Designed miniproteins, single chains, continued (2). Designs and how they scored, part 28

Each design is a single chain, and the fold is of that chain. pLDDT is the mean over its residues in the fold that is shown.

## One batch from the design tools (miniprotein)

Design m5002
Fold by ESMFold2-Fast:
Structure m5002 (fold): chain A 68 residues (1-68)
Amino acid sequence: GSMSPEEVLASLPGIGPEKAKMLANLFKDLPVPLVEALARADPYGLAEALGISRETAEKIVEAARSLL
């Protein structure tokens, strides 16, 4: 079946299911799909918001962009 954006995020190294839910919650109030919001996110800003490394944030943004 089609993977949900949260399932894709949870599969990324260093993210896991808890941080995937945090990402979904961070973008839940935007009038755009989670994948689109993440693909357009600034990796530095995302890293700051989630308390993760820039490398992990860049991998999230790149993964989201690959789904568009």
Scores: mean pLDDT 71

Design m5003
Fold by ESMFold2-Fast:
Structure m5003 (fold): chain A 85 residues (1-85)
Amino acid sequence: ADYEEDLRLAEGARRALDEAAASGDELEIDIAKAFAAMVGAVLVRHSEDEAVRAAARALIAATAGSLEELRAALDALIAALREAA
């Protein structure tokens, strides 16, 4: 596995969060947070890479925090996926 599909999902979640944050719509923000949580949950369960799993757990935790924390966690997950590829 080259993590290309997982990277696409993580980058998609990052784009959705940026669009939702720019809109200021609380429902769009909640949807973007749910998408990020789903990406994290999938990678915790299915990734073979410890750094990717750790970043994915941090992403799930960050969905309860600020948009800045969630953005940072998504950026860290994207970096971990690029290193694992």
Scores: mean pLDDT 85

Design m5004
Fold by ESMFold2-Fast:
Structure m5004 (fold): chain A 62 residues (1-62)
Amino acid sequence: IDAALEAVRAGDLEAAERHLLAAMMRHPELTSLLAEASRAAKQGDLEAAERHLREARERMEA
């Protein structure tokens, strides 16, 4: 998830998508949040993508 966050912050949508897919495979319980982040990134809404990724990270830490 941190790698996906870093890619989104850098504006590297290709890297962000690759890291998001890897995260969904490792954390299927977070699929809905990670799918929302992927959708936001594809729409160019990097702030929404970052917000969803932070929420997913918080749920992993809980």
Scores: mean pLDDT 76

Design m5005
Fold by ESMFold2-Fast:
Structure m5005 (fold): chain A 70 residues (1-70)
Amino acid sequence: SPEEKLKEATELNNEGAELFKQGKYEEAKDKYQQAFEIRKEVLGEFHPDTLKSQNNLGVVDLKIAVNKVV
């Protein structure tokens, strides 16, 4: 169901956040990407929760980019 998919997306987002706290940015990105794709499919691209997931991806991508330079 859409509700079960959204629950999965929330769990994936929480896993991503925990990995991010541990400095595991590549693994966090994978979890955030999965959460974003589910939310985009179920809620649409411009829903606030989809945009939150997109923002999480942007933040983790910046961390990965900075760590490659430094």
Scores: mean pLDDT 85

Design m5006
Fold by ESMFold2-Fast:
Structure m5006 (fold): chain A 76 residues (1-76)
Amino acid sequence: SELREALLEAAEELEDPALRRLALLSIEGAEALAAGDEERAARLAAEAEELAAAHLTAEQAEAAVRALGEAVRKLL
């Protein structure tokens, strides 16, 4: 799980607590999907969407979702 460790380290380096929390929720969501836990993945995704809506501009949220989608594809 080298990619998992790299993603966690990158998330912890984020100065913005909201972005760091979103990154951590997204990593956990990706792991839940990889494990076949669709219910947990859906819950984590919903929580991440609520945090993004509250703390990011629409453009920042879209960029974050794209970057995370790319990282998840490399995990799978």
Scores: mean pLDDT 72

Design m5007
Fold by ESMFold2-Fast:
Structure m5007 (fold): chain A 110 residues (1-110)
Amino acid sequence: SPKEELIKLLKEALELTKKAIKELEEALKNKDFEKAEKIRLEFYEKFNPILGEIWNLAVENNNEELIEKLLEIAELIKKFVDSTDPKEQIKILREIEKILEEAIKKLEEE
């Protein structure tokens, strides 16, 4: 079903976000700023196509509430790309994580 596909893609986006948070926290602990930058770029490259697929499905299914959450995530991604501070990047990713978890929970409860 379209709902099951949305949940799958949202869970893939959530797992990428959780992995990026963990890897960035480890890089920051080790003061490995080159690795932190590599993790940031790899996250963006993988996350953006999945976000696009979720957007297309949300629009096709007229899921206005999910569309609003995706627009909030898009604004956070813009801040993430513009940020040069790994601590700020981790904070932004944690906000994205929360929105994704809320979106998944709502779809699973419907």
Scores: mean pLDDT 90

Design m5008
Fold by ESMFold2-Fast:
Parts: structure tokens; sequence; C-alpha cells
Structure m5008 (fold): chain A 74 residues (1-74)
């Protein structure tokens, strides 16, 4: 399902972000929850989700900056 694809993608992206920027297991879960909320808030398809989140990752230098950019993109 589309929800299963989004949940799986969110988990994979959260793992990538923690590896890229450094972080704890708590940071990983915080990131996963934030990106799922972001995708649901915007009604994004899995493809649109990947593109938009990818752009935000590229614009970020830390987990905190990434989370701030997610929150700012309403």
Amino acid sequence: SEEELLRGTAAAVANYIVEKFGGTEEDRERVREAILAYARRHGLSPVEFGERVGQLIAASSSIDEFLALLEADR
C-alpha cells in the first residue's frame, strides 16, 4: 500500500540522515516521525515525498537543521 511504502521510505531516510549527520536511536525515531508527519501534512505520493525530502536533506548540515526545514515547509 501507499502508506506501507511511505512508512518504509521514512524508516530508510531516517537511517540515512542519522548516518550522514550523526545521531542516536532517539534522533532516528524523532526524524522518522517528523518526516512521516511532513508527508501526511502535504498529502505527498511516495515519489513526491522522496524528491522533497531529498531536497531538504541536501539543504541541511545537521539533524536539527533538517527538522527545522521540515517544520518551516508548511
Scores: mean pLDDT 82

Design m5009
Fold by ESMFold2-Fast:
Structure m5009 (fold): chain A 76 residues (1-76)
Amino acid sequence: VDPELLEREVELAMAIMAASVVKLKIKIDGKATEEDYEALLEALERAIEAARATGDEELVREFEKEKEEVEKKKEE
């Protein structure tokens, strides 16, 4: 196994987990705060970069779409 590829896969997994934790917090609380949206946007940005580094263009598009939706909700 390529160590560089493994590091990229680990970073992607960690980024996805970080975003998932923030999403779960929002669902549990039933209300998203400004800080929750900021944390989710940062986690999604990290996930986009990690997915791009692994070459998963489909996953990049999914995270970019989700980031756009979160940005719209934050502006409300």
Scores: mean pLDDT 80

Design m5010
Fold by ESMFold2-Fast:
Structure m5010 (fold): chain A 66 residues (1-66)
Amino acid sequence: SALVDLLMAEAGLSREAAEELVRLLLEGGSDKEIRELLTRAGVSEETINAILRNKERLRELALAMA
């Protein structure tokens, strides 16, 4: 997935974390669920906040690529 590759390149996520994030976005996951996932994956608070700030756009990209 190009979104998975983008998240790995730009946000420094592992492939597993990027794939789980894309799944949560497609399933309509809450900000809390996304924060818990990314915290478990060792993602910095700064990066988590950037992802959550862009949640709607990332979900739109995930849906367009499904």
Scores: mean pLDDT 86

Design m5011
Fold by ESMFold2-Fast:
Structure m5011 (fold): chain A 56 residues (1-56)
Amino acid sequence: SKLDEYIEKFKEMVDLWKKRYSKEEVLAFLDELIERLKDVNPEIASFLEEYKKELE
C-alpha cells in the first residue's frame, strides 16, 4: 500500500541518519518528525514512535 511505501522510505531515511549521526541526534530527529506528523498522518507518527523505542 502507499502507507507501507511511506513507512519503508522513513525507515531507510532513519537508517541513513544512523550511519551519519549520533544516537542522540537520530532520536531528536525522530521526535521532530513525530511531532510534525501527529496531526497530518497519525499512522506514520505511531509507527515512528514504536521504531524510536527500538532505537533507545
Scores: mean pLDDT 80

Design m5012
Fold by ESMFold2-Fast:
Structure m5012 (fold): chain A 63 residues (1-63)
Amino acid sequence: LSPLERRILLLLARDPTASQAEIARALGVSPATVSAAIRRIEALGLADPEALLAEAEALRAAA
């Protein structure tokens, strides 16, 4: 995952109710950029759900 994708994953792990607009505002990027990054995270989750879960858990633990 890219640094941006990891930050988005961390934010969603902390607050799964966060909207794309809220994430975009927090990271200083466009909502379209957030949408594209989420699509990549979802694709990784479908290809290797255990690896994505491990990454999310590690990021959540790091806070």
Scores: mean pLDDT 74

Design m5013
Fold by ESMFold2-Fast:
Parts: sequence; C-alpha cells; structure tokens
Structure m5013 (fold): chain A 64 residues (1-64)
Amino acid sequence: GPVDEKEVLQALALIYLAIFKTHSKDPEEIKRAEELANVALTGSLEDAQKALEELRKIGREVDA
C-alpha cells in the first residue's frame, strides 16, 4: 500500500534508536531514545514528529 508519513517517521525513529545503541555509551541516553522511539510508534503523527525532533537533538549532543 502507499507509505504513510507516520510510518516513515516511525522507521526513522527506529533507525535513530539503533544508531544510539551502537554509538552511545550512556545508558540514560539510550533509555531516553527508547522512550522517544516508543512515543513515535504509539502516539499521534504530531507526537511522532516531536519525538523525532528530540531524537535528532540528542544525536547532535552525542556527536559533539
């Protein structure tokens, strides 16, 4: 079927979570990323967008 925007955001959230689990050594950062990924998977489209923005922010801090 056609790809839903929410499905794309959910896939991106899971990709970011996988990256954090691979690159981050901080269990609190990984836990926060897991919580945000769960919000993207279970929440509304708006919740998924906000969760993905927070995942991007955490990713920038880990790479800094």
Scores: mean pLDDT 76

Design m5014
Fold by ESMFold2-Fast:
Structure m5014 (fold): chain A 55 residues (1-55)
Amino acid sequence: MLEPGAETEIVGSDEELLAWARANGELETLRAALADLERQAAEAGVRIVRRERAP
C-alpha cells in the first residue's frame, strides 16, 4: 500500500501469488490472506485496484 487515502494498485502480484500457492497446495491460505487484506483496506478507507490479465 502506498499511502492512506490514496489508491492502492496491485498489478499482477496477486495473480502470481495465487499461481504459486496453487502449485504448493496453499491456495486457500493465500485467498484467505487476500480477503483479509481487502477487509483491512476497506476499514482504512483505501481503494484497492486489481489488474486482471485472465478474464
Scores: mean pLDDT 59

Design m5015
Fold by ESMFold2-Fast:
Structure m5015 (fold): chain A 84 residues (1-84)
Amino acid sequence: HMEERKKLLEQLLEAIKNRDVDTVIALLEQLGRHDYAAELRREVEEIEKAKKDGNVNKYVAHQLRLIGLLLDIELEAKRELEKL
């Protein structure tokens, strides 16, 4: 089962590289990282809400949080892969 986890982590890193947030969320759910998946969904929802409301400051703030969260996920995934 560790081979399946390695494959999912490699797919996760590729999805992050491609900035495919929907695929990142789906892969995090498969990896049991429901915490990160929920945080990413929240940031996406806030970005869409800010876009609809024309709130530039909120839009930028949540985009930066989304980017930071993806970087944290990337670093954690790379560290896990190095130990497999």
Scores: mean pLDDT 88

Design m5016
Fold by ESMFold2-Fast:
Structure m5016 (fold): chain A 103 residues (1-103)
Amino acid sequence: MEEVEVRTPTLVLYLRQIGVEARLGDRVPMSTVVRAIELFLKEAGVPIDEETRTVDAGFLIQGSPLLAEELRAAGITDPSRRLSLATLARVVVRALERIEAES
């Protein structure tokens, strides 16, 4: 099972919103991170296709320069592509780590 190390205070806050009390350095299942990121995206007004559990890459590329950079780094350059929530959760975690490393 894929696990994610909690490296950012922002990810701690997202996990707390779904009832998961994690601390920096803890490892959490990717499925738990996907749930936290899904709630964040819904609160941010990002349209999620509930049937396929996917998001339009073009919406993310246009909405966030930082997410656009991480999507390009992951090889996601087609704005018509739909991303699974698991793929998007990995991109968001990397974006958060990048923001906090630059601050």
Scores: mean pLDDT 78

Design m5017
Fold by ESMFold2-Fast:
Parts: structure tokens; C-alpha cells; sequence
Structure m5017 (fold): chain A 102 residues (1-102)
């Protein structure tokens, strides 16, 4: 069900955040950013299926984790393209949070 998919998504994001905190190379940061971008697309798909307050809460928690991951990548990267992509991801995630909360 959607609730289970959201719980698994949150677990994936928590693991990705741990990996982002441990990342030491631009190559690792790029791989993490690609995975974060894929998870944002999955969040966008799940948003269309969310019907309950519990599901909505988990989706918002997932978006918060995604923003945290993107901020870690932004802070660690010296690559201008990765920095711009991370900023783009943060802005998209914030937009989704506002749509869900309003």
C-alpha cells in the first residue's frame, strides 16, 4: 500500500543521507545527487496517490530528508554543475512541500 511505500522511501532517504554525510569525492556526490533526483520523481508520483493525513505527514518527512541530502551535497561539492543541480532539487522539493501543506 501507499503507506508502506512511503515508509520504505523514508528508509531509503535516511540511508542516502548517511551516505551523503560520509561522501568524500565529487564522483560520490554526483551518484548521491542522481539517486536523490530519482527519489524526488518517486515522491512526485506518490503525491498524486496520497489521501490520508498519515500518508501526507510521511511524504512531508521524505521531502525534508531530501532537502537535507541536497544541502549536504551543496555544502561538500566544489563542482558548479552539481551545486546548481542540488539547488534545483531543493527548490523543487520546497515547492512540493508548499503544495502539500496548502
Amino acid sequence: GILEELEELKKELEKLKEEALKAKTEEELEELLERAEELLERIEELKEKVETEEEKKLLLEALKLLIEIAKIILEKSENHELILRAIGLILRAIGLQLDIEL
Scores: mean pLDDT 89

Design m5018
Fold by ESMFold2-Fast:
Structure m5018 (fold): chain A 70 residues (1-70)
Amino acid sequence: GDLEEGRRLAREALRLAREGRYEEAAKLVIQAAKKLLDAGVITEEQLKGVEEATKDPVGLEVAAWELARV
């Protein structure tokens, strides 16, 4: 379901971010956030925060880490 897929995408995004693959990680973390929004476990405000966080490597890694834990 969307929850399991969102968590899987967030874990993969975290792995990619830690490997320095920031463009790929950013795409996956946004996909993860959209799946978790569809699952009802995050808000639209949290999705916007994730999109903003992808602008730098630290924000991207933190966003992926937080989403992997929902």
Scores: mean pLDDT 88

Design m5019
Fold by ESMFold2-Fast:
Structure m5019 (fold): chain A 60 residues (1-60)
Amino acid sequence: LKKLLRAIEDYEAKKPDELTLKKGDILEVLEVVDEDHLLVRSLKTGKEGIVPRRYLELIE
């Protein structure tokens, strides 16, 4: 995995292209969408989607 992030809070997807997160979920960064959003893959579910960057922290 290139870069891992952890969800610091629960997040509920608001659009079909977004990913719902639970606090503590580990995610891989796939792409930087814009200054506030990342395209990520959940290591728990294998699902991909866009999430707001502010809900994530870098863990390596």
Scores: mean pLDDT 82

Design m5020
Fold by ESMFold2-Fast:
Structure m5020 (fold): chain A 66 residues (1-66)
Amino acid sequence: MKIDEGEVRVTLLLMQGVLAMKYGDYDEAIRYFEEAIRLAEEHNVSPQVLEDARAGLEEAKALKEK
């Protein structure tokens, strides 16, 4: 089985985004989720992972708004 390095990187970025949101670092979370989406689209990552990244980005942006 060939491990997709892109999928591993996207998963790590998702974890970092979630952690940043937990600590109230919404600007940092947005950056992690945007990078995760970019890599997911480039590397044909699982649709579920891409959906999780998009959901996280939307939530982080909403939480950053007053």
Scores: mean pLDDT 79

Design m5021
Fold by ESMFold2-Fast:
Structure m5021 (fold): chain A 80 residues (1-80)
Amino acid sequence: SLFEEIEEIIKESVKNKESITELLKKIVELMNKNKLSLEEKRKLLTAFEKALNENKDAPMEERAEVILERIKEVIKEIEK
């Protein structure tokens, strides 16, 4: 469920052409709502940051796809 909620936020953000800062704020709020630990939040945010830096020159649609791929793996670790 957490992955599905994050995927929805990312897709909405891309459709609405929201800033990366606004996207990250929504993701942090969702992590807080789902009561993630500080370590889990750090892992997820680190994955986001790495994905964003891998494709700086790519369109937002491509960047969103990479972000979803990277965070899906991290969320599976969190939601054992």
Scores: mean pLDDT 78

Design m5022
Fold by ESMFold2-Fast:
Structure m5022 (fold): chain A 56 residues (1-56)
Amino acid sequence: SEERKKRLKEIAEKNKELREKALEGLKKVKEKGLVSEETYEALEEYIEETKKLIEE
């Protein structure tokens, strides 16, 4: 239904905003050397798993 498509789009938009904020913050702390590359990769993978939950 059209309503279902609208709800899915709203959820995707909200989650996109949250991911963008999380990735921006993570990049800044990595650039400042506050996290290791290993930690950065682990957190990036965690964010990617969140994306899969939205796309499925």
Scores: mean pLDDT 74

Design m5023
Fold by ESMFold2-Fast:
Structure m5023 (fold): chain A 84 residues (1-84)
Amino acid sequence: SMENVKKIVIAQMLLIAAETDIWLAENSNMPLEEKIKLVENALKLGQDALKMAKENPETPEKTIKRIEEVIKRAEELLKKLKEE
């Protein structure tokens, strides 16, 4: 359905945004507080993407696994930044 196609596209857009925020937090010379905010945003985007992907039974398994990997990466980076 059009709704399912829209959900897949939105999930992919959220995933790209999450990956971008993680990359910026890992590779930019910004204050720690701003890095934490980027990673917290990435985690939220990843979780929203996963919800949308799982609500669509037609979502490819590879897409779900990629989203789960990005969420895990965001969680691990957030823990590292908060505990240093």
Scores: mean pLDDT 86

Design m5024
Fold by ESMFold2-Fast:
Structure m5024 (fold): chain A 96 residues (1-96)
Amino acid sequence: MKKIEVRVSGGTGKAVLDIVEKIEKASGIKVEIKKIGMGAGDAGGKAMNYEAIIEVDESITPEQVQAMLAVLKEAQAAGEDATEGIRDFTKLLEEL
């Protein structure tokens, strides 16, 4: 079974985990966290963001991708850096 990797980001590890939980709840899909870690901001690593790489099944529907995008866009509006996740899910939606 092929898996699709998507990046989600947040200002804290808890924020990233909360976004992943909201994605699962909104889409009805269980996602696997493949990797979670601290990223360094452009300001010499003192402004740190957390990133998770999640895996979703390739059988995902456009409606499920739209639900995940809504969660990521809400997080972005709330001040979290969700740019890469929004880009990746938007591309996935265009390819479905």
Scores: mean pLDDT 70

Design m5025
Fold by ESMFold2-Fast:
Structure m5025 (fold): chain A 56 residues (1-56)
Amino acid sequence: GPLGVRLAARDLGVSPEAVVRARRALEAGTSPATVGRRLGVSPQQVLNAARAVELL
């Protein structure tokens, strides 16, 4: 939800809009490694953030 998007944006050091785009890319089948490279974070950080966005 919106709270998860805001927390993920802070944790990854990116805008909330970048988090929403990254989530849509993951839903479309883009790998966490590719998303992580675009955001400047590790694939593990992308996966942790995606879980937080779905839970919050």
Scores: mean pLDDT 77

Design m5026
Fold by ESMFold2-Fast:
Structure m5026 (fold): chain A 69 residues (1-69)
Amino acid sequence: KEEKEQKIIDAAVEVIKKLKLSEEQKKLLEELLKEKDLEERKKLLEELLGKLSEEDREKVMEVIAKELA
């Protein structure tokens, strides 16, 4: 369970790294990359996704869906 959740977060992070991010979004990404607690990483990812454009969010969600398949 935890391994699968970690893989999903890591896959989402790799997509987010390729996006054109604002300074605020970059700070959240850096916090997510430094965080070791799975529950806190989920919260940081949700916050970061909420600050992305609709188009960029869809790109990340598509990768998450593929990891879940």
Scores: mean pLDDT 80

Design m5027
Fold by ESMFold2-Fast:
Structure m5027 (fold): chain A 78 residues (1-78)
Amino acid sequence: SQAEQGRQLLAQGLQAWKAGDYERARDLFVQAGELFEQAGDYRSAAIAYALAGVAAYELGDYETARELLEKARELARR
């Protein structure tokens, strides 16, 4: 399912994060968030987008970080 694929991408993103590969972590977390949204799992989507936003912040991409964190906040309120 999309939710299972999202969990796998979330796990891969966390491994990339631990390795210091914030660009790969951001991309994987965004993909996980999209899959969780498609599955209707807004809580997991919010977590994935929040992690993607933190990864973007570590990259110095503050505009993308803000947008991803705002998206996570909106999804968390559902």
Scores: mean pLDDT 91

Design m5028
Fold by ESMFold2-Fast:
Structure m5028 (fold): chain A 61 residues (1-61)
Amino acid sequence: MKLTYEEVLERLKEEAERRGLSETQIELMVTAIETNLKPDDLVEESEVETLIKNLLSAIEF
């Protein structure tokens, strides 16, 4: 299943909030997504899950 840019950001925020990340950490992750994705891009759900896990690993330690 392909996700829109907006859906990718929502999934990112949900996972970050579930893990108790600060607003600053969430904002950093959103900036990383904005650097790699454009609003018109469609991304496979599996690729989104991998990207989110990689970003969480980089920020969480």
Scores: mean pLDDT 73

Design m5029
Fold by ESMFold2-Fast:
Structure m5029 (fold): chain A 91 residues (1-91)
Amino acid sequence: MVKIDGTYESKYGKVTISDVKETAEGYEATVTPEGLGSVKVNIKVAKITVEEANKLGGAISDTVEAYLTSPNELIVSWIGAPEKTVFKRVE
C-alpha cells in the first residue's frame, strides 16, 4: 500500500491526512488543515500536472478532490476553490 497518511504543506499552510481507506478508484481519507476542522477527501492516483488539473475547472461539491501524482505530492481541489493547489509531503 502506498503511504498517504502524513503532513503536507502548500502556500496556504499545512494539512494532515489520516484515516486512509482504499477504494475502487483510489483512496478516501480525512484531511485536517492546520487550525481548522476535518473534511473528507477522495484521492485518485493519477499522473497529472497542476496545469492539467486546473484546466479541468473548479469542483462544486461538499467533498474535497485530490490527485496523488507521486508518493510525496498531492494536487488538491478545495470546495469552491477556483484553482487546484500542490501539497508536498513534509512528514
Scores: mean pLDDT 69

Design m5031
Fold by ESMFold2-Fast:
Structure m5031 (fold): chain A 55 residues (1-55)
Amino acid sequence: MRYYARVDADWRLTVYDEAGRLVAEASFASPDELAALLREWFARGVDEVELDVPA
């Protein structure tokens, strides 16, 4: 099963399965905290991440 992660402009990370079901949600307060969360989810099998924040 594949997982899809999304980072919202509201400083929230959400993770979905292939059916679009929410499997995890976390809030972050800094780019460093976001980076740690993304590393953890990549290790768990997330292969795609969508960023909805400005560069």
Scores: mean pLDDT 73

Design m5032
Fold by ESMFold2-Fast:
Structure m5032 (fold): chain A 60 residues (1-60)
Amino acid sequence: MSLEERIENFKKEVARLLSSDDPESREIAERNIEGFFKLLHLSEEQRKKLKEEIEKLAKE
């Protein structure tokens, strides 16, 4: 799986957790998002953009 495919799959997985009514699932999603951003050394701008994309997926 390419890096781009890994990122897209990750966004979908954490969006599902974030859209959950379970507070623990949402906490896990937020923690995983932060860990992923740190692992990839993403810039502040890139982190904001990806977070917005994840939140949009969670609302859809």
Scores: mean pLDDT 77

Design m5033
Fold by ESMFold2-Fast:
Structure m5033 (fold): chain A 65 residues (1-65)
Amino acid sequence: ELFQQHPELVISTLIEFLKSEDPLIQQKAIEVLTSLPKSLLEPYQDELKKNLEGDLKKLVLGLLK
């Protein structure tokens, strides 16, 4: 519901959480990303990849297959 109404806000927040030094926050961001439909993530695929490095970028690439 929130993602459909404010997808840019949700994606920017998830990117911030993935960049967090707190592993619990990072894990929650990953859980949210894996629960979202791929079709809703596809418009933001480049933004996600641009803002992520290393293993997180590889994980996002795998999710968007």
Scores: mean pLDDT 71

Design m5034
Fold by ESMFold2-Fast:
Structure m5034 (fold): chain A 57 residues (1-57)
Amino acid sequence: MEEIELEAEGAMVVLGLYVAGRREEAARVAEEFDAAMAAGDLERAREIIERAREAYR
């Protein structure tokens, strides 16, 4: 998968949490995701997004 697909998925999950009123969770997910992407750890970034989806949707 391309990095841009992960960035789009991350943005959608964070936006979904924010719209649902879960701003603290949105900020946490964004922080963890950004850190994983900055480290080049795409697998960890994907895991963060999957866990967020599982917990909140």
Scores: mean pLDDT 76

Design m5035
Fold by ESMFold2-Fast:
Structure m5035 (fold): chain A 56 residues (1-56)
Amino acid sequence: AEELERRGEEAFAAGRYEEAAELYDEAAALSEGERKLELDIKAAMARIQAAVDKLA
């Protein structure tokens, strides 16, 4: 889970928002409780950023 989250953060920082969202979703699927919620939120934010980037 932590490795997938780290890879998601690296992808997000590099501007690969769709890849970041996928990695956060995978990390969330392996997590429970508050951690899962945090990762679900990060995935949603990455998808929003990808949509904004596509429109700009």
Scores: mean pLDDT 80

Design m5036
Fold by ESMFold2-Fast:
Structure m5036 (fold): chain A 66 residues (1-66)
Amino acid sequence: SSMELEKHRKELAKIQADANFKALEALKAIDSGDQERFDALLEEMKANPKYENALVAVEIYLKRLK
């Protein structure tokens, strides 16, 4: 039981780390004024359900900056 929970925790952490990396790259593109790269990264994130939470977080963050 605890071994399966640890396995699931590790797998979830890897997914979250990848999603956070994509989110930060999108924000870096905005900071550098690279709208084309930002749009491409958003489309990549929209295409894969594993990025759903990260995409929502990016949208909320950007809305707060405006």
Scores: mean pLDDT 81

Design m5037
Fold by ESMFold2-Fast:
Structure m5037 (fold): chain A 89 residues (1-89)
Amino acid sequence: SEKEELIEELKKLVEELEELVKELLKKMKNLTDKEKILEAIGLILRAIGEILEAEKLLADPNVSLEELKELIERLKELIEELKEFLKSL
């Protein structure tokens, strides 16, 4: 079903986001630029918030297709932002 496909996509995006956060945390140990450190912290906090929202939606048996699609779109955007930020380091 469309809902099952969206749930599987959301789970994969959460896993990708978690790996990117882990990589960013590793690279932060070597950052000396204050602006880059603050930007990294902001991205990590945003990622944690979206992961928690994903867990909440995945636990809800009544979650709508619209809610799943909206979160998937936000996670895709955040993943792209994290990948670009990591390339800039």
Scores: mean pLDDT 90

Design m5038
Fold by ESMFold2-Fast:
Structure m5038 (fold): chain A 76 residues (1-76)
Amino acid sequence: SEEERRILEEYGRAVRAFHDELSKIKPEDLTPEKLAEIVRRHFGEEAAEAYLKYLKGEITLQEFDEVVRREIRRRL
């Protein structure tokens, strides 16, 4: 649908911006806390909290992605 296409396009833009910022940081400086900070900037606080839970094994990658997609839907 048109709505699904818009969500996918916005998700793609946000993911590219996230990866662009991530690429500017040395791998040795990519702590879980720094990664969550970057997630917060691009996908919001709920996504950052979900990402920390994912890193701790408390939720799946799919559950984390669902939080990110929910945030993207709110932006549209």
Scores: mean pLDDT 82

Design m5039
Fold by ESMFold2-Fast:
Structure m5039 (fold): chain A 71 residues (1-71)
Amino acid sequence: DEALRALVERALPAMRELEAAGDRAGGEELQVELLVETAELLGIAPEELLALLRESGISEESIARIAEALA
């Protein structure tokens, strides 16, 4: 929980800075990295995380990137 909070607190300012600069592609990359680190911290199996993301309506392109990062 503390580790997850520290990760979010670190990522949130960077994401906001990228959005303010109009660099949404950079925000997407950071978002993928945050999801991968969160899954590792929570001990979520890669296949389980990918299934949840698909159910949530995340695009197959984003899921492919996350799957590659988890491999």
Scores: mean pLDDT 62

